# Designed miniproteins, single chains, part 20

Each design is a single chain, and the fold is of that chain. pLDDT is the mean over its residues in the fold that is shown.

## One batch from the design tools (miniprotein)

Design m671
Fold by ESMFold2-Fast:
Structure m671 (fold): chain A 110 residues (1-110)
Amino acid sequence: DDLKKKIEEVIKETSEKIRALMKKHNVPDDLTEQTVKEIEKIFKEMAEKGFDLENIMEARQKLSEVVSKTIKEALAQGAITEEQAKALRKEIEKVIDEAINKLRKVFIES
């Protein structure tokens, strides 16, 4: 199934980009891997439920909560600065937006 392969590829690429961003901003490896795993789960659930507005909004809220929790934990551990936290949030949000747009396009073209 070409559609399933394209979805899995977008999720994998997105996870790799988020992992790279978190490592670039000195987020600890254990926290990075836990966060990437949770983000992958949310994207997979969104892909299973479909790409209507309600499901996209629910996924965006869950993703925002995961990212917020990770950033707060990294700050609490002293692993990142407040400036790094703001930059990381913005960069991850951009990657998430691009991933959702790619997934929507894959479904429209299928």
Scores: mean pLDDT 85

Design m672
Fold by ESMFold2-Fast:
Structure m672 (fold): chain A 68 residues (1-68)
Amino acid sequence: SDGEKAAEAAKKAGEEGDGAGAATASHQANLVGDKEGGRIGVEEAAKAGDEAAAETGRLSAQKGGGEG
């Protein structure tokens, strides 16, 4: 699924220290309704130390991934 791909992308970005990439993957997962992929992306962004990207992902998850 698109959410599974986003979750994998978020994990890889986090492992490479790319918080922005992890947050982008989280947003994409939320857009397709994959809350688990969205959560993983936020966690990986935070682990990468990108506080702004992690916060952006968290807000996207709360708003339902742009359905509003």
Scores: mean pLDDT 64

Design m673
Fold by ESMFold2-Fast:
Structure m673 (fold): chain A 82 residues (1-82)
Amino acid sequence: MTVSPEVAEIMLRTLEEFYKRSEELIEEAKKTTDPIKKTGLIMLALAMKVDADLLYESGAISEEEYKRYIEAADRVIEAAKS
């Protein structure tokens, strides 16, 4: 799998924004009782995991950055499932 530098930059920016908002998203997931909103948060987090996997496999991010993004996504999924 190859990602163009331009696409990789956009994906990385999106992951960074998601990571910065992860605590907000976790709190939102815990407070909401709307199954559609919970499902949307899970889908967003799963998409972030896919982006992180692709960037890590292509060498665009470090193992430390990869683990950080995956952990943030998993925390959002866990909160949304509770």
Scores: mean pLDDT 83

Design m674
Fold by ESMFold2-Fast:
Structure m674 (fold): chain A 83 residues (1-83)
Amino acid sequence: MFEELVKRMRELARRYTSPEDAERVERLLDEALERYKQGDREGAARLVAEAVDLAVKGMVKNGEYDVAAEVAEIGSEAISLLE
C-alpha cells in the first residue's frame, strides 16, 4: 500500500509539474522507498513530506490546486502508514 501511494504521487508529479520538478520529486520518492525497505520508517516519512512539499509548490505554481490537494492527501495517508 505504501508503494502504491508513492506510485500515485509520482504519476501526479510527472503530469502536473515541470519535468525538472517531477525529476526532483521522483528522486525524493525513490529515496523514501529505499528507506522504507531498510526499515527506516522515520526517514521514509521525512522524504515523503519533502516530496509532497515540492510537488504541491510546483502544482500551485501551475494553477493545479485540486491536484495539489490530492497529492497532499495521498502524502498524509502514506506518512500515516509509517506511523
Scores: mean pLDDT 86

Design m675
Fold by ESMFold2-Fast:
Structure m675 (fold): chain A 78 residues (1-78)
Amino acid sequence: NREAVQAERDRIVALLDAGKYDEAARRMEHLAETSPDPEAQEYFRKAAESARAGNVDEAKRYLEKGAEIDIQAIEELL
């Protein structure tokens, strides 16, 4: 649901801020695997790549875009 995606996004942002890039990237990869929307999947994959590279600001931008699209797609399935 929307709340679960928002909670996971907030968790991932906290991991990025803590310098736990590999854990953040794995969670973003899981969001990509579970998203019903191909565009959201692509943004989550790009966010994971940016996180593994240590590009925190870029990872956050891709994560937020992916979450926005994913939430819209989930709401359309309800």
Scores: mean pLDDT 85

Design m676
Fold by ESMFold2-Fast:
Structure m676 (fold): chain A 92 residues (1-92)
Amino acid sequence: APPTVLVRPSPLLAALLARVGMTGDVWSISEVLQGLYDYIQKEKLLDPKDPSIVNASGTLLGELLGVDSFDIRDMTPVLAAIDAQLTPVPLP
């Protein structure tokens, strides 16, 4: 299996991940993405009239992305913002 690249989240992203029970210091990118989806579900951020819209205003996710809402079907800006919040863990 290829080696898993581990990343360290920014303090803001780490605070968001802690809200879904992710209290470690380093994660895989897949684990970070799963934490984002878990956060959206736990905080009930999906618009009840249009479940493709995430209402992030006033949340840690909205602060992280700098937006009030986004379309969950277009994760490109979310992934770009998350990539900017991740630091690769140096290999020994």
Scores: mean pLDDT 77

Design m677
Fold by ESMFold2-Fast:
Structure m677 (fold): chain A 100 residues (1-100)
Amino acid sequence: MLSASLEKGKYSGNANSTLNITVTITSDKAGTFKITVTATNLTTGETWSSSITATVKPDEKVNVTFNLPSEAGTYRVTVTVTNLETGETATANAVLTVNK
């Protein structure tokens, strides 16, 4: 079983800055995981993403630095964690407000 959770349900930052997102990965197995953070503009549907690959143990916290888009607005943040050995995925969601 694989799950992902975020430390916060709401994030905010300035356009063209960086945001650190802490992801807690709960897995029954240690392994290599791909963590993708995607911000989707709720008005335009445009997406911005960053990904890392990490070897993690159960209940490990992974910090992902995400570059914020240039367009101000309200975004859905989706974190997708993929087990690269099994293809199993888990997702967590938050709201991001990007200021000018």
Scores: mean pLDDT 79

Design m678
Fold by ESMFold2-Fast:
Structure m678 (fold): chain A 75 residues (1-75)
Amino acid sequence: SIDEVVERLRELARESKSPVLREGLLRTAELAREVSLESAAQAGEGMLSHVSEVVDPAEAEELARRLREALEAGL
């Protein structure tokens, strides 16, 4: 459900120590709720393309996995 997608993305944002990642995750959640899952997925993938610049590669890979799983919960 969309509500589950939004809550999972908000949880990832709360766990994030990076302000940039937190803002990106919250924006992705807003797009999922207000626009579409496709728009949210596009924004999420855009954020992931820059995530390795702000966190370690292992953390980036885990964030990518959890973000994609959160979006798939809405399908």
Scores: mean pLDDT 79

Design m679
Fold by ESMFold2-Fast:
Structure m679 (fold): chain A 102 residues (1-102)
Amino acid sequence: MEEEIEELIERTGEEIKEELKLSPEEEELLERLLERLREILLEKGYPREDVELALRVLKRAIRLGVSEEELERLLEALRKGVYLMMFLLMAIEEDIRLEKKR
């Protein structure tokens, strides 16, 4: 089930692939941000698997161009559970997908 969830996140991202393009400078900034966040989450006692999934969720959300407010909501959801954070991302991706299809 967890493997299927991870694949679902990746597959959903492929459907909105056109929105995932970042400049090399933006990608470097994103990678540095995710690295620092990984350290913070591990220090707070989150399991490694949850941290890895959370970082993938955040990376995808940032590449989709979600607002800083939505990123903050995703981080707040992580405090209650990584799956809640994932469901919030799925809702955001569905909204973007509907707009893309028009």
Scores: mean pLDDT 68

Design m680
Fold by ESMFold2-Fast:
Structure m680 (fold): chain A 60 residues (1-60)
Amino acid sequence: SEEYETFYHFLDTDGDGKIPDHAYDFLAEQFNIPEEERGKLPELFASIEGFKELAERYAS
């Protein structure tokens, strides 16, 4: 949805369509993502769809 696109672009500080590596640690802390799932974050954040699924799972 549009709100996820807006938030994704907020995290993408360079506007290159990719989340910076240093932002994964911040997101993991904010959403209390289990350590075993953190290794998957670069793959999940490779697309806006992956980000949306992650946010819907952990941001309630």
Scores: mean pLDDT 64

Design m681
Fold by ESMFold2-Fast:
Structure m681 (fold): chain A 72 residues (1-72)
Amino acid sequence: LEEGKRRAAGGAYAGTAAGGGDEEQARKSMEAGKLNATGSSKEEAARAAYEGALEGGGDERQARFAMQLAGM
């Protein structure tokens, strides 16, 4: 659980930033990614990061980067 949350949070933050989001947006995406992470698998972390990036106000490009960086 902790590892999945950490991967999802990291992916959401890094993906949002890489896609052009500012620090506030990246932090919101990170928080949402942690809340959406329910397991420790790469697939669950990627899904949580994708959803977190969108909930943080990111676009599809930022969400896609978040998913890739979380370990898809």
Scores: mean pLDDT 77

Design m682
Fold by ESMFold2-Fast:
Order: structure tokens, then sequence, then C-alpha cells
Structure m682 (fold): chain A 66 residues (1-66)
């Protein structure tokens, strides 16, 4: 169904938009709660465990650089 494909795409886009906001907050103030939310959102988007760890390492480096 064309409608189902559109709804799935909107869902993915919504998760990506939330992820971007949470990642920005994590870079400003690294907390275990924000890390847990990022891990959950990345899993929802279908990232592998290795990709999730690489993404968090990048975010941790960006936090340390600020």
Amino acid sequence: SSMLKELKERYRKSIEEVLAKVEAEYIRRRTPQLERIIRWLLRELGYSPAEIEARLADLDARHAAG
C-alpha cells in the first residue's frame, strides 16, 4: 500500500528528528539518561550494535571537544 509506505517514511523521519535533538543535548550535557535514549532511537532506526557504539564514540568526542 502506498499509504503504508508514506506512514513508515514519516515515522522514520520523526525518529531521525528526535535523534538529532537528543544528540545535540548529549553533546552539551553528557548524561546516562541521554545515552540510553540515543541507543534506543538508533536501534529503532535499525543500526547494528557496532554502528551504535561508533556513533556514541563520535558524540563523546564532540562533547569532550566543546
Scores: mean pLDDT 87

Design m683
Fold by ESMFold2-Fast:
Structure m683 (fold): chain A 71 residues (1-71)
Amino acid sequence: ATYVARTVLRLADGRTLRSEGVGESVADARGLATTVLNREMNRAIEEKGLTPEEAAALARELAAATETSVE
């Protein structure tokens, strides 16, 4: 069996971050998609030039706002 996980995160500046992960289990597919999204999210946070505390707070907020689907 093959599962595809997709993540979507909409940013306040109008950009949308997307990632996909493919795996033989739901957990594997989600794990891969999450890893890819975290990389894109960290890059977007870095572009804002925030303090470490502000960056950490935004990272938590964005993670909570992330939409994930698996099929």
Scores: mean pLDDT 80

Design m684
Fold by ESMFold2-Fast:
Structure m684 (fold): chain A 94 residues (1-94)
Amino acid sequence: MAAEILEKTISETLALLEAGKIEEAVKEYLGSTALLRQALESLGITSEEVREILDEIDRISQEMLKTKEYTEEKRKRLIALLEALRKELEKALA
């Protein structure tokens, strides 16, 4: 179901980032971002806050792949954004 796709994508990406597998995390996330956005839309989760979080994750992820600069600062920022996304999902599904 849509909620399962969201939780799986967020949890798997966070696990890779926390393990220091930044390039793998970014590639896996970008490979799943269209499905993630479709899952959010199917659940009616279309708030401006959620859209801004997703756009920022996509921007940082694409920049990291383009520049090949997998910095600790960007890793921490991605973790914070994914945790913020999870909190918004918990609020919307409550």
Scores: mean pLDDT 82

Design m685
Fold by ESMFold2-Fast:
Structure m685 (fold): chain A 95 residues (1-95)
Amino acid sequence: SEKEKEKQKLMEKVDELDSRITALENEAIAKFKAGEDITPLVEELRKLVEELQKIRDEAKEKFPDDGDFLFYVNLRLLVAESALYAVEKMAEKKK
């Protein structure tokens, strides 16, 4: 159905954002250990988390009864928000 295609497209966007957030978190950790400024990476991570929040809101609106899909999106968002929190705390420690 068209709804199944739309759901797959949202899942692909979630997976892409999750991969990008993981890569940025790893880069931020490496740069932090090297004594480099991670402020630009905090800003980029924040933008990606905001994009994932918008996708979560769209998923809730379009698929309110799809508990498994909503659980998946919310779990990825929780992981993303946790990564942002950790990187922000690292940036604060150097300022």
Scores: mean pLDDT 88

Design m686
Fold by ESMFold2-Fast:
Structure m686 (fold): chain A 74 residues (1-74)
Amino acid sequence: SHVPTLEELEAAIRAMAKTNPELAAKWQEILDSLTDPVEISRKIGEATIEYYRSQGDLELAELLERILEQEERE
């Protein structure tokens, strides 16, 4: 599996800020609080799942949770 670099994570946050600034702000807080790209990526995934659950999109949240779990196994 491709582990994103800090530069790629920053680019993803900028892209998300154009469509969903609330989710982008959560991602930025994670990036600012952690130094390990693997842990940052995992926490961003977890925060994204929680965000979609809070919006009522349970099907998307469960799909993302399965993708994240599968990536952690590899």
Scores: mean pLDDT 78

Design m687
Fold by ESMFold2-Fast:
Structure m687 (fold): chain A 81 residues (1-81)
Amino acid sequence: SKSLEFINNIIKEIVDIMEEKGLKGVTKENLQKAINELIEKLVAEGKINEEQKEILKKIAENAGEDGLKVNELALKLEKLL
């Protein structure tokens, strides 16, 4: 489905950011750093606004706890884009 494709693309972009920044291992701290970087990139590209950014940052703080929370962030991004 379109939503699953979007989730997979967001997860891939998070992984790519982790690799580019040398963040080794799928830890809560590394996931939160990569997710926050993705959010800032989306703001810089004009794809989301500051209000949407703040909402997503709060989700990202929880998303670092497990893969299900990463999927929740991706679904929220799909709804806002």
Scores: mean pLDDT 69

Design m688
Fold by ESMFold2-Fast:
Structure m688 (fold): chain A 120 residues (1-120)
Amino acid sequence: DIIDQLVEKAKKLYNLSDEQVELLRKALEALNNGDVEKAVEYFMKLFESLGIKTPDEFLQFLVDIGEGILDLEKFELAVAMMIGVYGEISDLKEFLTKLFEELVRLARVNGQSVLDYLKK
């Protein structure tokens, strides 16, 4: 299970508490189901607890947990496509919302869930 792999790697790298593990799991499940609003809510709660405040810090978190599990080039494509439509986004919540909307769109075009689309 991709969610289990991402959660266990994040727990090890970031020394996540049980509450933070639950937030990450819920965020990934919501994103995988295309529920952008819930995914953003759970990720923002997690990131507030971790001191992650900017899009660049979020992207570093994603690289750290996703390397070897996720196709990071597909994330880079989604980020590039989002920036092409909206320009540079400095607000973390807005960045996550627009990025997750683009990931859901790309996954649906390919007939996949978000995590199936992003799997390496």
Scores: mean pLDDT 89

Design m689
Fold by ESMFold2-Fast:
Structure m689 (fold): chain A 108 residues (1-108)
Amino acid sequence: MKITKEDWVVLTDAEGRVVGVAKLKLTDDNKIEVEVYLAGASDEAVQALLDALEKYGITVKKLTVSDEAVREAIRELTGEVFPVRPMTVEDALALAESLKVAAEHLKK
């Protein structure tokens, strides 16, 4: 499938720390795919994210749990260095909601 549109979503906390970075892609068959980068997460937080994204019809093509990978992704996007922290279950649900909103915007 060809990618027609893409967008990036960065989840930050109240202290300005990056919790997760995700790249959304709209395919030519009108499906949403996502690549997710997390500095750290429990299995429970990862499962909460995956369950919420599946309910929203978003396909996870890549999920990377690595502090280095998150720092690399944010540098590519902003050219800046941000503090990062592991994702909680509450963060996972917030990221999924942000991705749902971005996906709805990307389809327009």
Scores: mean pLDDT 80

Design m690
Fold by ESMFold2-Fast:
Structure m690 (fold): chain A 67 residues (1-67)
Amino acid sequence: KKKALLEEAEKHLAEAGALGSKETYDRAVQAAKSKNAVQDLSNIAGLSDPETALHLARAAKALEAAE
Protein backbone atom coordinates (compact mmCIF):
# COMPACT_ATOMS: atom_id res chain seq x y z
CA LYS A 1 0.00 0.00 0.00
CA LYS A 2 1.12 3.59 -0.69
CA LYS A 3 0.70 4.43 3.01
CA ALA A 4 3.16 1.67 4.02
CA LEU A 5 5.76 3.00 1.57
CA LEU A 6 5.33 6.56 2.88
CA GLU A 7 5.75 5.25 6.45
CA GLU A 8 8.92 3.42 5.35
CA ALA A 9 10.25 6.67 3.86
CA GLU A 10 9.48 8.54 7.12
CA LYS A 11 11.31 5.85 9.13
CA HIS A 12 14.44 6.20 6.98
CA LEU A 13 14.30 10.01 7.20
CA ALA A 14 14.14 9.72 11.01
CA GLU A 15 17.15 7.35 11.04
CA ALA A 16 19.13 9.80 8.87
CA GLY A 17 18.24 12.62 11.27
CA ALA A 18 19.25 10.57 14.31
CA LEU A 19 22.66 9.83 12.75
CA GLY A 20 23.25 13.42 11.58
CA SER A 21 21.29 15.96 13.61
CA LYS A 22 17.91 17.71 13.86
CA GLU A 23 19.10 19.99 11.05
CA THR A 24 19.74 16.98 8.80
CA TYR A 25 16.26 15.64 9.61
CA ASP A 26 14.60 19.01 8.88
CA ARG A 27 16.46 19.33 5.54
CA ALA A 28 15.57 15.76 4.55
CA VAL A 29 11.88 16.27 5.42
CA GLN A 30 11.80 19.47 3.31
CA ALA A 31 13.51 17.61 0.44
CA ALA A 32 11.00 14.72 0.67
CA LYS A 33 8.11 17.20 0.31
CA SER A 34 9.63 19.01 -2.71
CA LYS A 35 8.56 18.45 -6.32
CA ASN A 36 11.98 16.84 -6.92
CA ALA A 37 12.03 14.74 -3.72
CA VAL A 38 14.15 11.84 -5.07
CA GLN A 39 16.78 14.17 -6.59
CA ASP A 40 16.84 16.53 -3.57
CA LEU A 41 17.28 13.61 -1.15
CA SER A 42 20.07 12.20 -3.36
CA ASN A 43 21.85 15.58 -3.24
CA ILE A 44 21.71 15.62 0.59
CA ALA A 45 22.94 12.00 0.65
CA GLY A 46 25.95 12.99 -1.52
CA LEU A 47 27.00 15.51 1.15
CA SER A 48 26.46 13.12 4.10
CA ASP A 49 28.40 10.31 5.75
CA PRO A 50 27.87 6.82 4.23
CA GLU A 51 25.38 5.56 6.85
CA THR A 52 23.23 8.71 6.73
CA ALA A 53 23.47 8.58 2.90
CA LEU A 54 22.19 4.97 2.93
CA HIS A 55 19.07 5.94 4.90
CA LEU A 56 18.42 8.98 2.67
CA ALA A 57 18.76 6.76 -0.43
CA ARG A 58 16.29 4.25 1.04
CA ALA A 59 13.84 7.07 1.83
CA ALA A 60 14.09 8.25 -1.80
CA LYS A 61 13.54 4.68 -3.06
CA ALA A 62 10.41 4.29 -0.89
CA LEU A 63 9.01 7.62 -2.15
CA GLU A 64 9.70 6.57 -5.77
CA ALA A 65 7.92 3.23 -5.17
CA ALA A 66 4.95 5.02 -3.52
CA GLU A 67 4.28 6.93 -6.76
Scores: mean pLDDT 74

Design m691
Fold by ESMFold2-Fast:
Order: structure tokens, then sequence, then C-alpha cells
Structure m691 (fold): chain A 59 residues (1-59)
């Protein structure tokens, strides 16, 4: 029931860049806004960067 970066990465890899729901996009935007505060682990930062590459988002 809770969204994770690992689940989002798996979904976009298997179902493509347009597969994310509004709730999943909202979670991704929150994570991206919080990336500069140091609350993400190194593994979570790597997952986020892979998701951004698949979605063709700016770095």
Amino acid sequence: SRITLSQLLSKVKSQGPFSLSNSEVGYLLLVMADVGNGHLTEDEEELLEEIKVILELPK
C-alpha cells in the first residue's frame, strides 16, 4: 500500500514511462523536492537517478 522508489523503478522498467499513477507521480515529486536535504540513502539516490533517466527528466 506504500510507494517506494524500488517499486517505481520496477514499474517503469516493465510497463514504460507512462505507467505511473497520479499518486506515484506525486510521491516521485516529493522525493525529488527532498533530495537536497540529505534524507535519501545512497541506494535510494541511485534508484531515483535510474527513474529520472527512464522518464527523461532533467538532472
Scores: mean pLDDT 74

Design m692
Fold by ESMFold2-Fast:
Structure m692 (fold): chain A 61 residues (1-61)
Amino acid sequence: MEVEVEEEGDIVKTTATITAPDGTVLTIEEIYNKKTGEIKVTMTLERDGKTLVFTLTYKAL
């Protein structure tokens, strides 16, 4: 697992890359806005030449 964190003012961007033994690659990008409390998560799943992308937005408690 590789994790990179970038912080710019009230925005924290975290990117994590996970490679599974079966060759599946999962990339998770999380953008946290400290001022609004909103978190945006984008997940990209790659396996056998197929790519699936989904995005979730939620508010931190």
Scores: mean pLDDT 78

Design m693
Fold by ESMFold2-Fast:
Structure m693 (fold): chain A 100 residues (1-100)
Amino acid sequence: HMTKEEFAKRLKELLEKEYPDHPTVKGFLELMKDPELAKAFVEELLKNTKIDPELYEKYKKMSDEELLEAFVRGLVEDPKEFLAALKVLIDKYGIDALVL
């Protein structure tokens, strides 16, 4: 039920709330402001990275809220989980879910 625009807004809110001073989060929030840079970053990352199929299926079954929480946690704590959640997010919403 969450639109791509609602997802992007909720993602920004959650990142700012949970990790306001984290360097990785600050960099990602800056990336979200530039559609061209965000698209190039995601395309390059997914082109050159093998996604774990088991993690992909796990995240694909999540609700929008669960996927948001998992994406934020993965960005900070686990690159492998982050990549799987990112792939699911792009497949479901497109790059616009990562752009404000």
Scores: mean pLDDT 80

Design m694
Fold by ESMFold2-Fast:
Order: C-alpha cells, then structure tokens, then sequence
Structure m694 (fold): chain A 66 residues (1-66)
C-alpha cells in the first residue's frame, strides 16, 4: 500500500489522537500541517512523494497503531 501526502493527512485526521476532531486540511493550523509534512518526509526515504508498505508499517509502529 502506498500513501501520498493527501492520503497521509486523511489517515492522521482519522486515526491520530493529536488530530482528533479535525475533518479536513482546512481545520489544521500551520504548525500541525508542518508537523505532518515533517513526519511524512521522515518516512519518504526515496523522496518520491509516497510512503510504501514498509514505511507505512514503520509509521504505524511509531504512532503506536500496531
């Protein structure tokens, strides 16, 4: 499974407690958006703009989501 940045933001809004109650990107303040961009870039090792299956699994482990 591959996630681009838009799919990653949707995932974070749905599943991360820090972003609970947000419905869309418009609900994010600039600091929250920058935090998500920084986190995405940390897992996008190849810089291709998507997170692959292995990187996604590492993301889930880092966030405590199994």
Amino acid sequence: MELDFDEFVDFAIRHLTAFAGLRSRDDLDPVQLESLESLFKLFDKDGDGVIDEDEFNRLLETLGLN
Scores: mean pLDDT 68

Design m695
Fold by ESMFold2-Fast:
Structure m695 (fold): chain A 86 residues (1-86)
Amino acid sequence: SEQEELLERAKELVEKAEEYLEKAKKAEGEEKLKYALEASIYASLALMEFGILEAAGVELSEEMKEVRERAVKVGEEATRLEREAL
């Protein structure tokens, strides 16, 4: 289904964002900034997919809302780490 395919893609994007966030937490200086920016990019891509669905009038499932919330949290943490690296 379209919802299942989107959920799988969003999960993959969030998992990549979480992996880069983990790397950013362990890094310092320029490398920390690089990994934090990568985490922000992948989190934003996941949020963009859900945003497109909502703009099209599609109601998000509970599972989709959970994945979206994970993306929001990763994005917020990544932004904090970006500020720490600057």
Scores: mean pLDDT 86

Design m696
Fold by ESMFold2-Fast:
Structure m696 (fold): chain A 101 residues (1-101)
Amino acid sequence: GGGDASALTPEERVEAAGSALGGALLGEHVGDPKLAKQGYELYDQVAATLTPEQRAKADALGRQIADDAISGGKQQALTGAIGSVLRAIGLLTEGGLRAKR
């Protein structure tokens, strides 16, 4: 089943969107289009629930995650891509568990 962002706090939603964007950008950087697509799909799901100010924070976080991982080299970029996408999935799964129908 899918996760649900509506049961997350605003800070958790910003982290989920930022992690998803970071994973997408890193997926593109390492040449993994499937991972990049998954990150963008997760980002779009959460970003729709954010205010403009929260979205700006999420976008800044995602870019920072990507920049930090890229500066560590190709292995760190790949590890960062996978870890960031998994973080976004984990937060959305937690949201789904809180949003008991």
Scores: mean pLDDT 83

Design m697
Fold by ESMFold2-Fast:
Structure m697 (fold): chain A 86 residues (1-86)
Amino acid sequence: EPSFEERIEELIEGLEKQIEAIKKFAKEYGMEEEAKEVIELLEKAKKYLEEAKSAEPEKREELLKKAMEEIEKADKLVEEMADKAR
């Protein structure tokens, strides 16, 4: 099984790919302002995941929860952007 750190790095890579996809979508549909907020939320999630890599077990759980909360906020804004583009 991958280490906890390896699993977190996979999540960070996923967020980086999502950020690039959002940038591309925003440029295509003229939604760069909306994309800024989404990108900020995803970057916050990455910071929490990076902190989790070196944290104690109890703190890791809290940091992962914070990262997931930021991702959920970003996902909601992405849906709003998609609806606006329709």
Scores: mean pLDDT 83

Design m698
Fold by ESMFold2-Fast:
Structure m698 (fold): chain A 91 residues (1-91)
Amino acid sequence: MVEENIRVLQRVVARAQEELREEVEAKIAADPSEETELEAARLIARRAARIAKEEGVTEEVIAAAEYIAENSEEEETRKSAELVLEAAKEE
């Protein structure tokens, strides 16, 4: 079910954000720009994809990211999902 896949995606992204929290905050504080925010988002997406692979839930994360990228009304939410999808497909 897509709803379960979305919860899996949210869990791995939250874990990635927690693991990278200090690094992301330091990076943005040093250079507060849209480019740096995008770089930070890509770091989070790659870590989330790695966590998904380690937990054996890459297919669920891909399914959820595809659904959000196609169906979310929020452009930032779609963009975040697309970054996770790109990172997960590289595995």
Scores: mean pLDDT 82

Design m699
Fold by ESMFold2-Fast:
Structure m699 (fold): chain A 52 residues (1-52)
Amino acid sequence: DLLELARQLKAQGVTHITRPLTEREASGGPSTGIDRNIIENELKLDVTVLDP
């Protein structure tokens, strides 16, 4: 679960997360699971999505 992982990383002082871009996202579709908006706005973590 990306949200649980993000909470654990934030508790350890991590402020930035990177993850691969899914094939759906690369095709202009929505993020699967926890989207960038939730992580950045609720957890205050910066998220970078990498091209597949």
Scores: mean pLDDT 60

Design m700
Fold by ESMFold2-Fast:
Structure m700 (fold): chain A 95 residues (1-95)
Amino acid sequence: MRIEEIRQRAEALAAVLSLSEEELADPEVRARLRRVLLDELGVSEEIVEEVLGIRDREERERRMEEVREEIEKLDVHTRIAIELAMIGAEIDVRL
């Protein structure tokens, strides 16, 4: 797996968890999140609609944490890729 793909997935997870209620009200932000969750993280369309329907940030973060555990169980490569990206950032000489 390419380092760019690992970085994109790590950034996508961070972005989804950090969005405010105001940002989530923006249709362009919602469309971007839907693409990230479906295409980058492999989340089912039903779960994406559920998560994007949660307006409260804390409740959305809790639901995303559950979804993240499910993604990591289904896609072991994504979990390993994220860990490798973090290690690689600490050891620049090896990347």
Scores: mean pLDDT 58

Design m701
Fold by ESMFold2-Fast:
Structure m701 (fold): chain A 77 residues (1-77)
Amino acid sequence: MELEVKIEVKDQSKDEQLAQLEAQRKEVGEQALALGDLKGAAEANLAILSKYLELFESPEKAEALIAEMKKQLEAEL
């Protein structure tokens, strides 16, 4: 089955959206540790980081940073 990670950020203030993203990141980390799914954890963290950057930076900067993070992840695998 496909591993699908849903990252939800409700239409609220940027501070509240940031708090939601941080909570989701912590929750994903705890689940991945329990399951031993380090790859799934890394992919979920990249998705959360993408949402974080969309709130505070341009989509262009988010895309560039995600590409660099993926490159680093591939180098470690």
Scores: mean pLDDT 63

Design m702
Fold by ESMFold2-Fast:
Structure m702 (fold): chain A 90 residues (1-90)
Amino acid sequence: MMTPKEIALKGLDKVKEAIKARRYDEALKIIEEMEEELSKLLEENPESATEEERLLLTKAIQEAKRLIEERRYDEALKVLEEYKEKLEKL
């Protein structure tokens, strides 16, 4: 069974790939799909993520989404990488 952390790490990688491919609409859809999948898992198993992991996931999704909407794609890639590193260290 995949943890919320594992789903987030895979999702963040897919978003990064979409941005690098200049498929910005697909990047936003991937973020939305990841948000929905994580929401369902956390409802079914609240203990599967710590408060720190939940906070990082929320910030990663919100900041990446905002930067993509603002067309700040290079900054979005940096933010996604930073949150991925923080999640991997937890």
Scores: mean pLDDT 80

Design m703
Fold by ESMFold2-Fast:
Structure m703 (fold): chain A 79 residues (1-79)
Amino acid sequence: MITLSPELVELLGLDRSELSYEELLLALQEALKKHTEYDAKTNTVIIKDEALRKLLGFDSFPADDQTPLLDAIAAHTKE
């Protein structure tokens, strides 16, 4: 089980702070689908939600390098 920060719980719309890794990935995928836009011209994922931008600490990330996204999420989780 992974424990999420209160900020991540609120952002993902969850009612609990402890998830399996698979459940966390599904919740993250749903949030990204609602709050991001893919720009094929620059191969960049643009974050459209201000709360998500604040949580992650950036406005966009490369679509072919999810390291910034995963590092930001890892900073808000505890095993």
Scores: mean pLDDT 78

Design m704
Fold by ESMFold2-Fast:
Structure m704 (fold): chain A 99 residues (1-99)
Amino acid sequence: DPEKVEEAKKRLEEILKRYPTLEEIREAARRSKPEEAIYLLGAMLALLDPSRLEDYARLVTALLNTPGMNEEELEKIRDWLRELLDRRLAAQEKLAAQA
């Protein structure tokens, strides 16, 4: 559905304007409701590769429309997002220490 993809894209752009760094997305993810986690995942991916924003909007739309996507699955995605953000920030610190 092109309209749902465009809505998701606008939400990702809004998130990136509010949380323009990986650290800020991590803090948002720490405080997020489970249903917010899919959008924060898309925003994290778009921050790492801005050229693929539309692909990540399509991914977010597909995940939200997946049969059986309930609060338990959204909580699992939120936990994965939190772990991914912690790992990515740790990798950035390691690279900075070597520079």
Scores: mean pLDDT 81

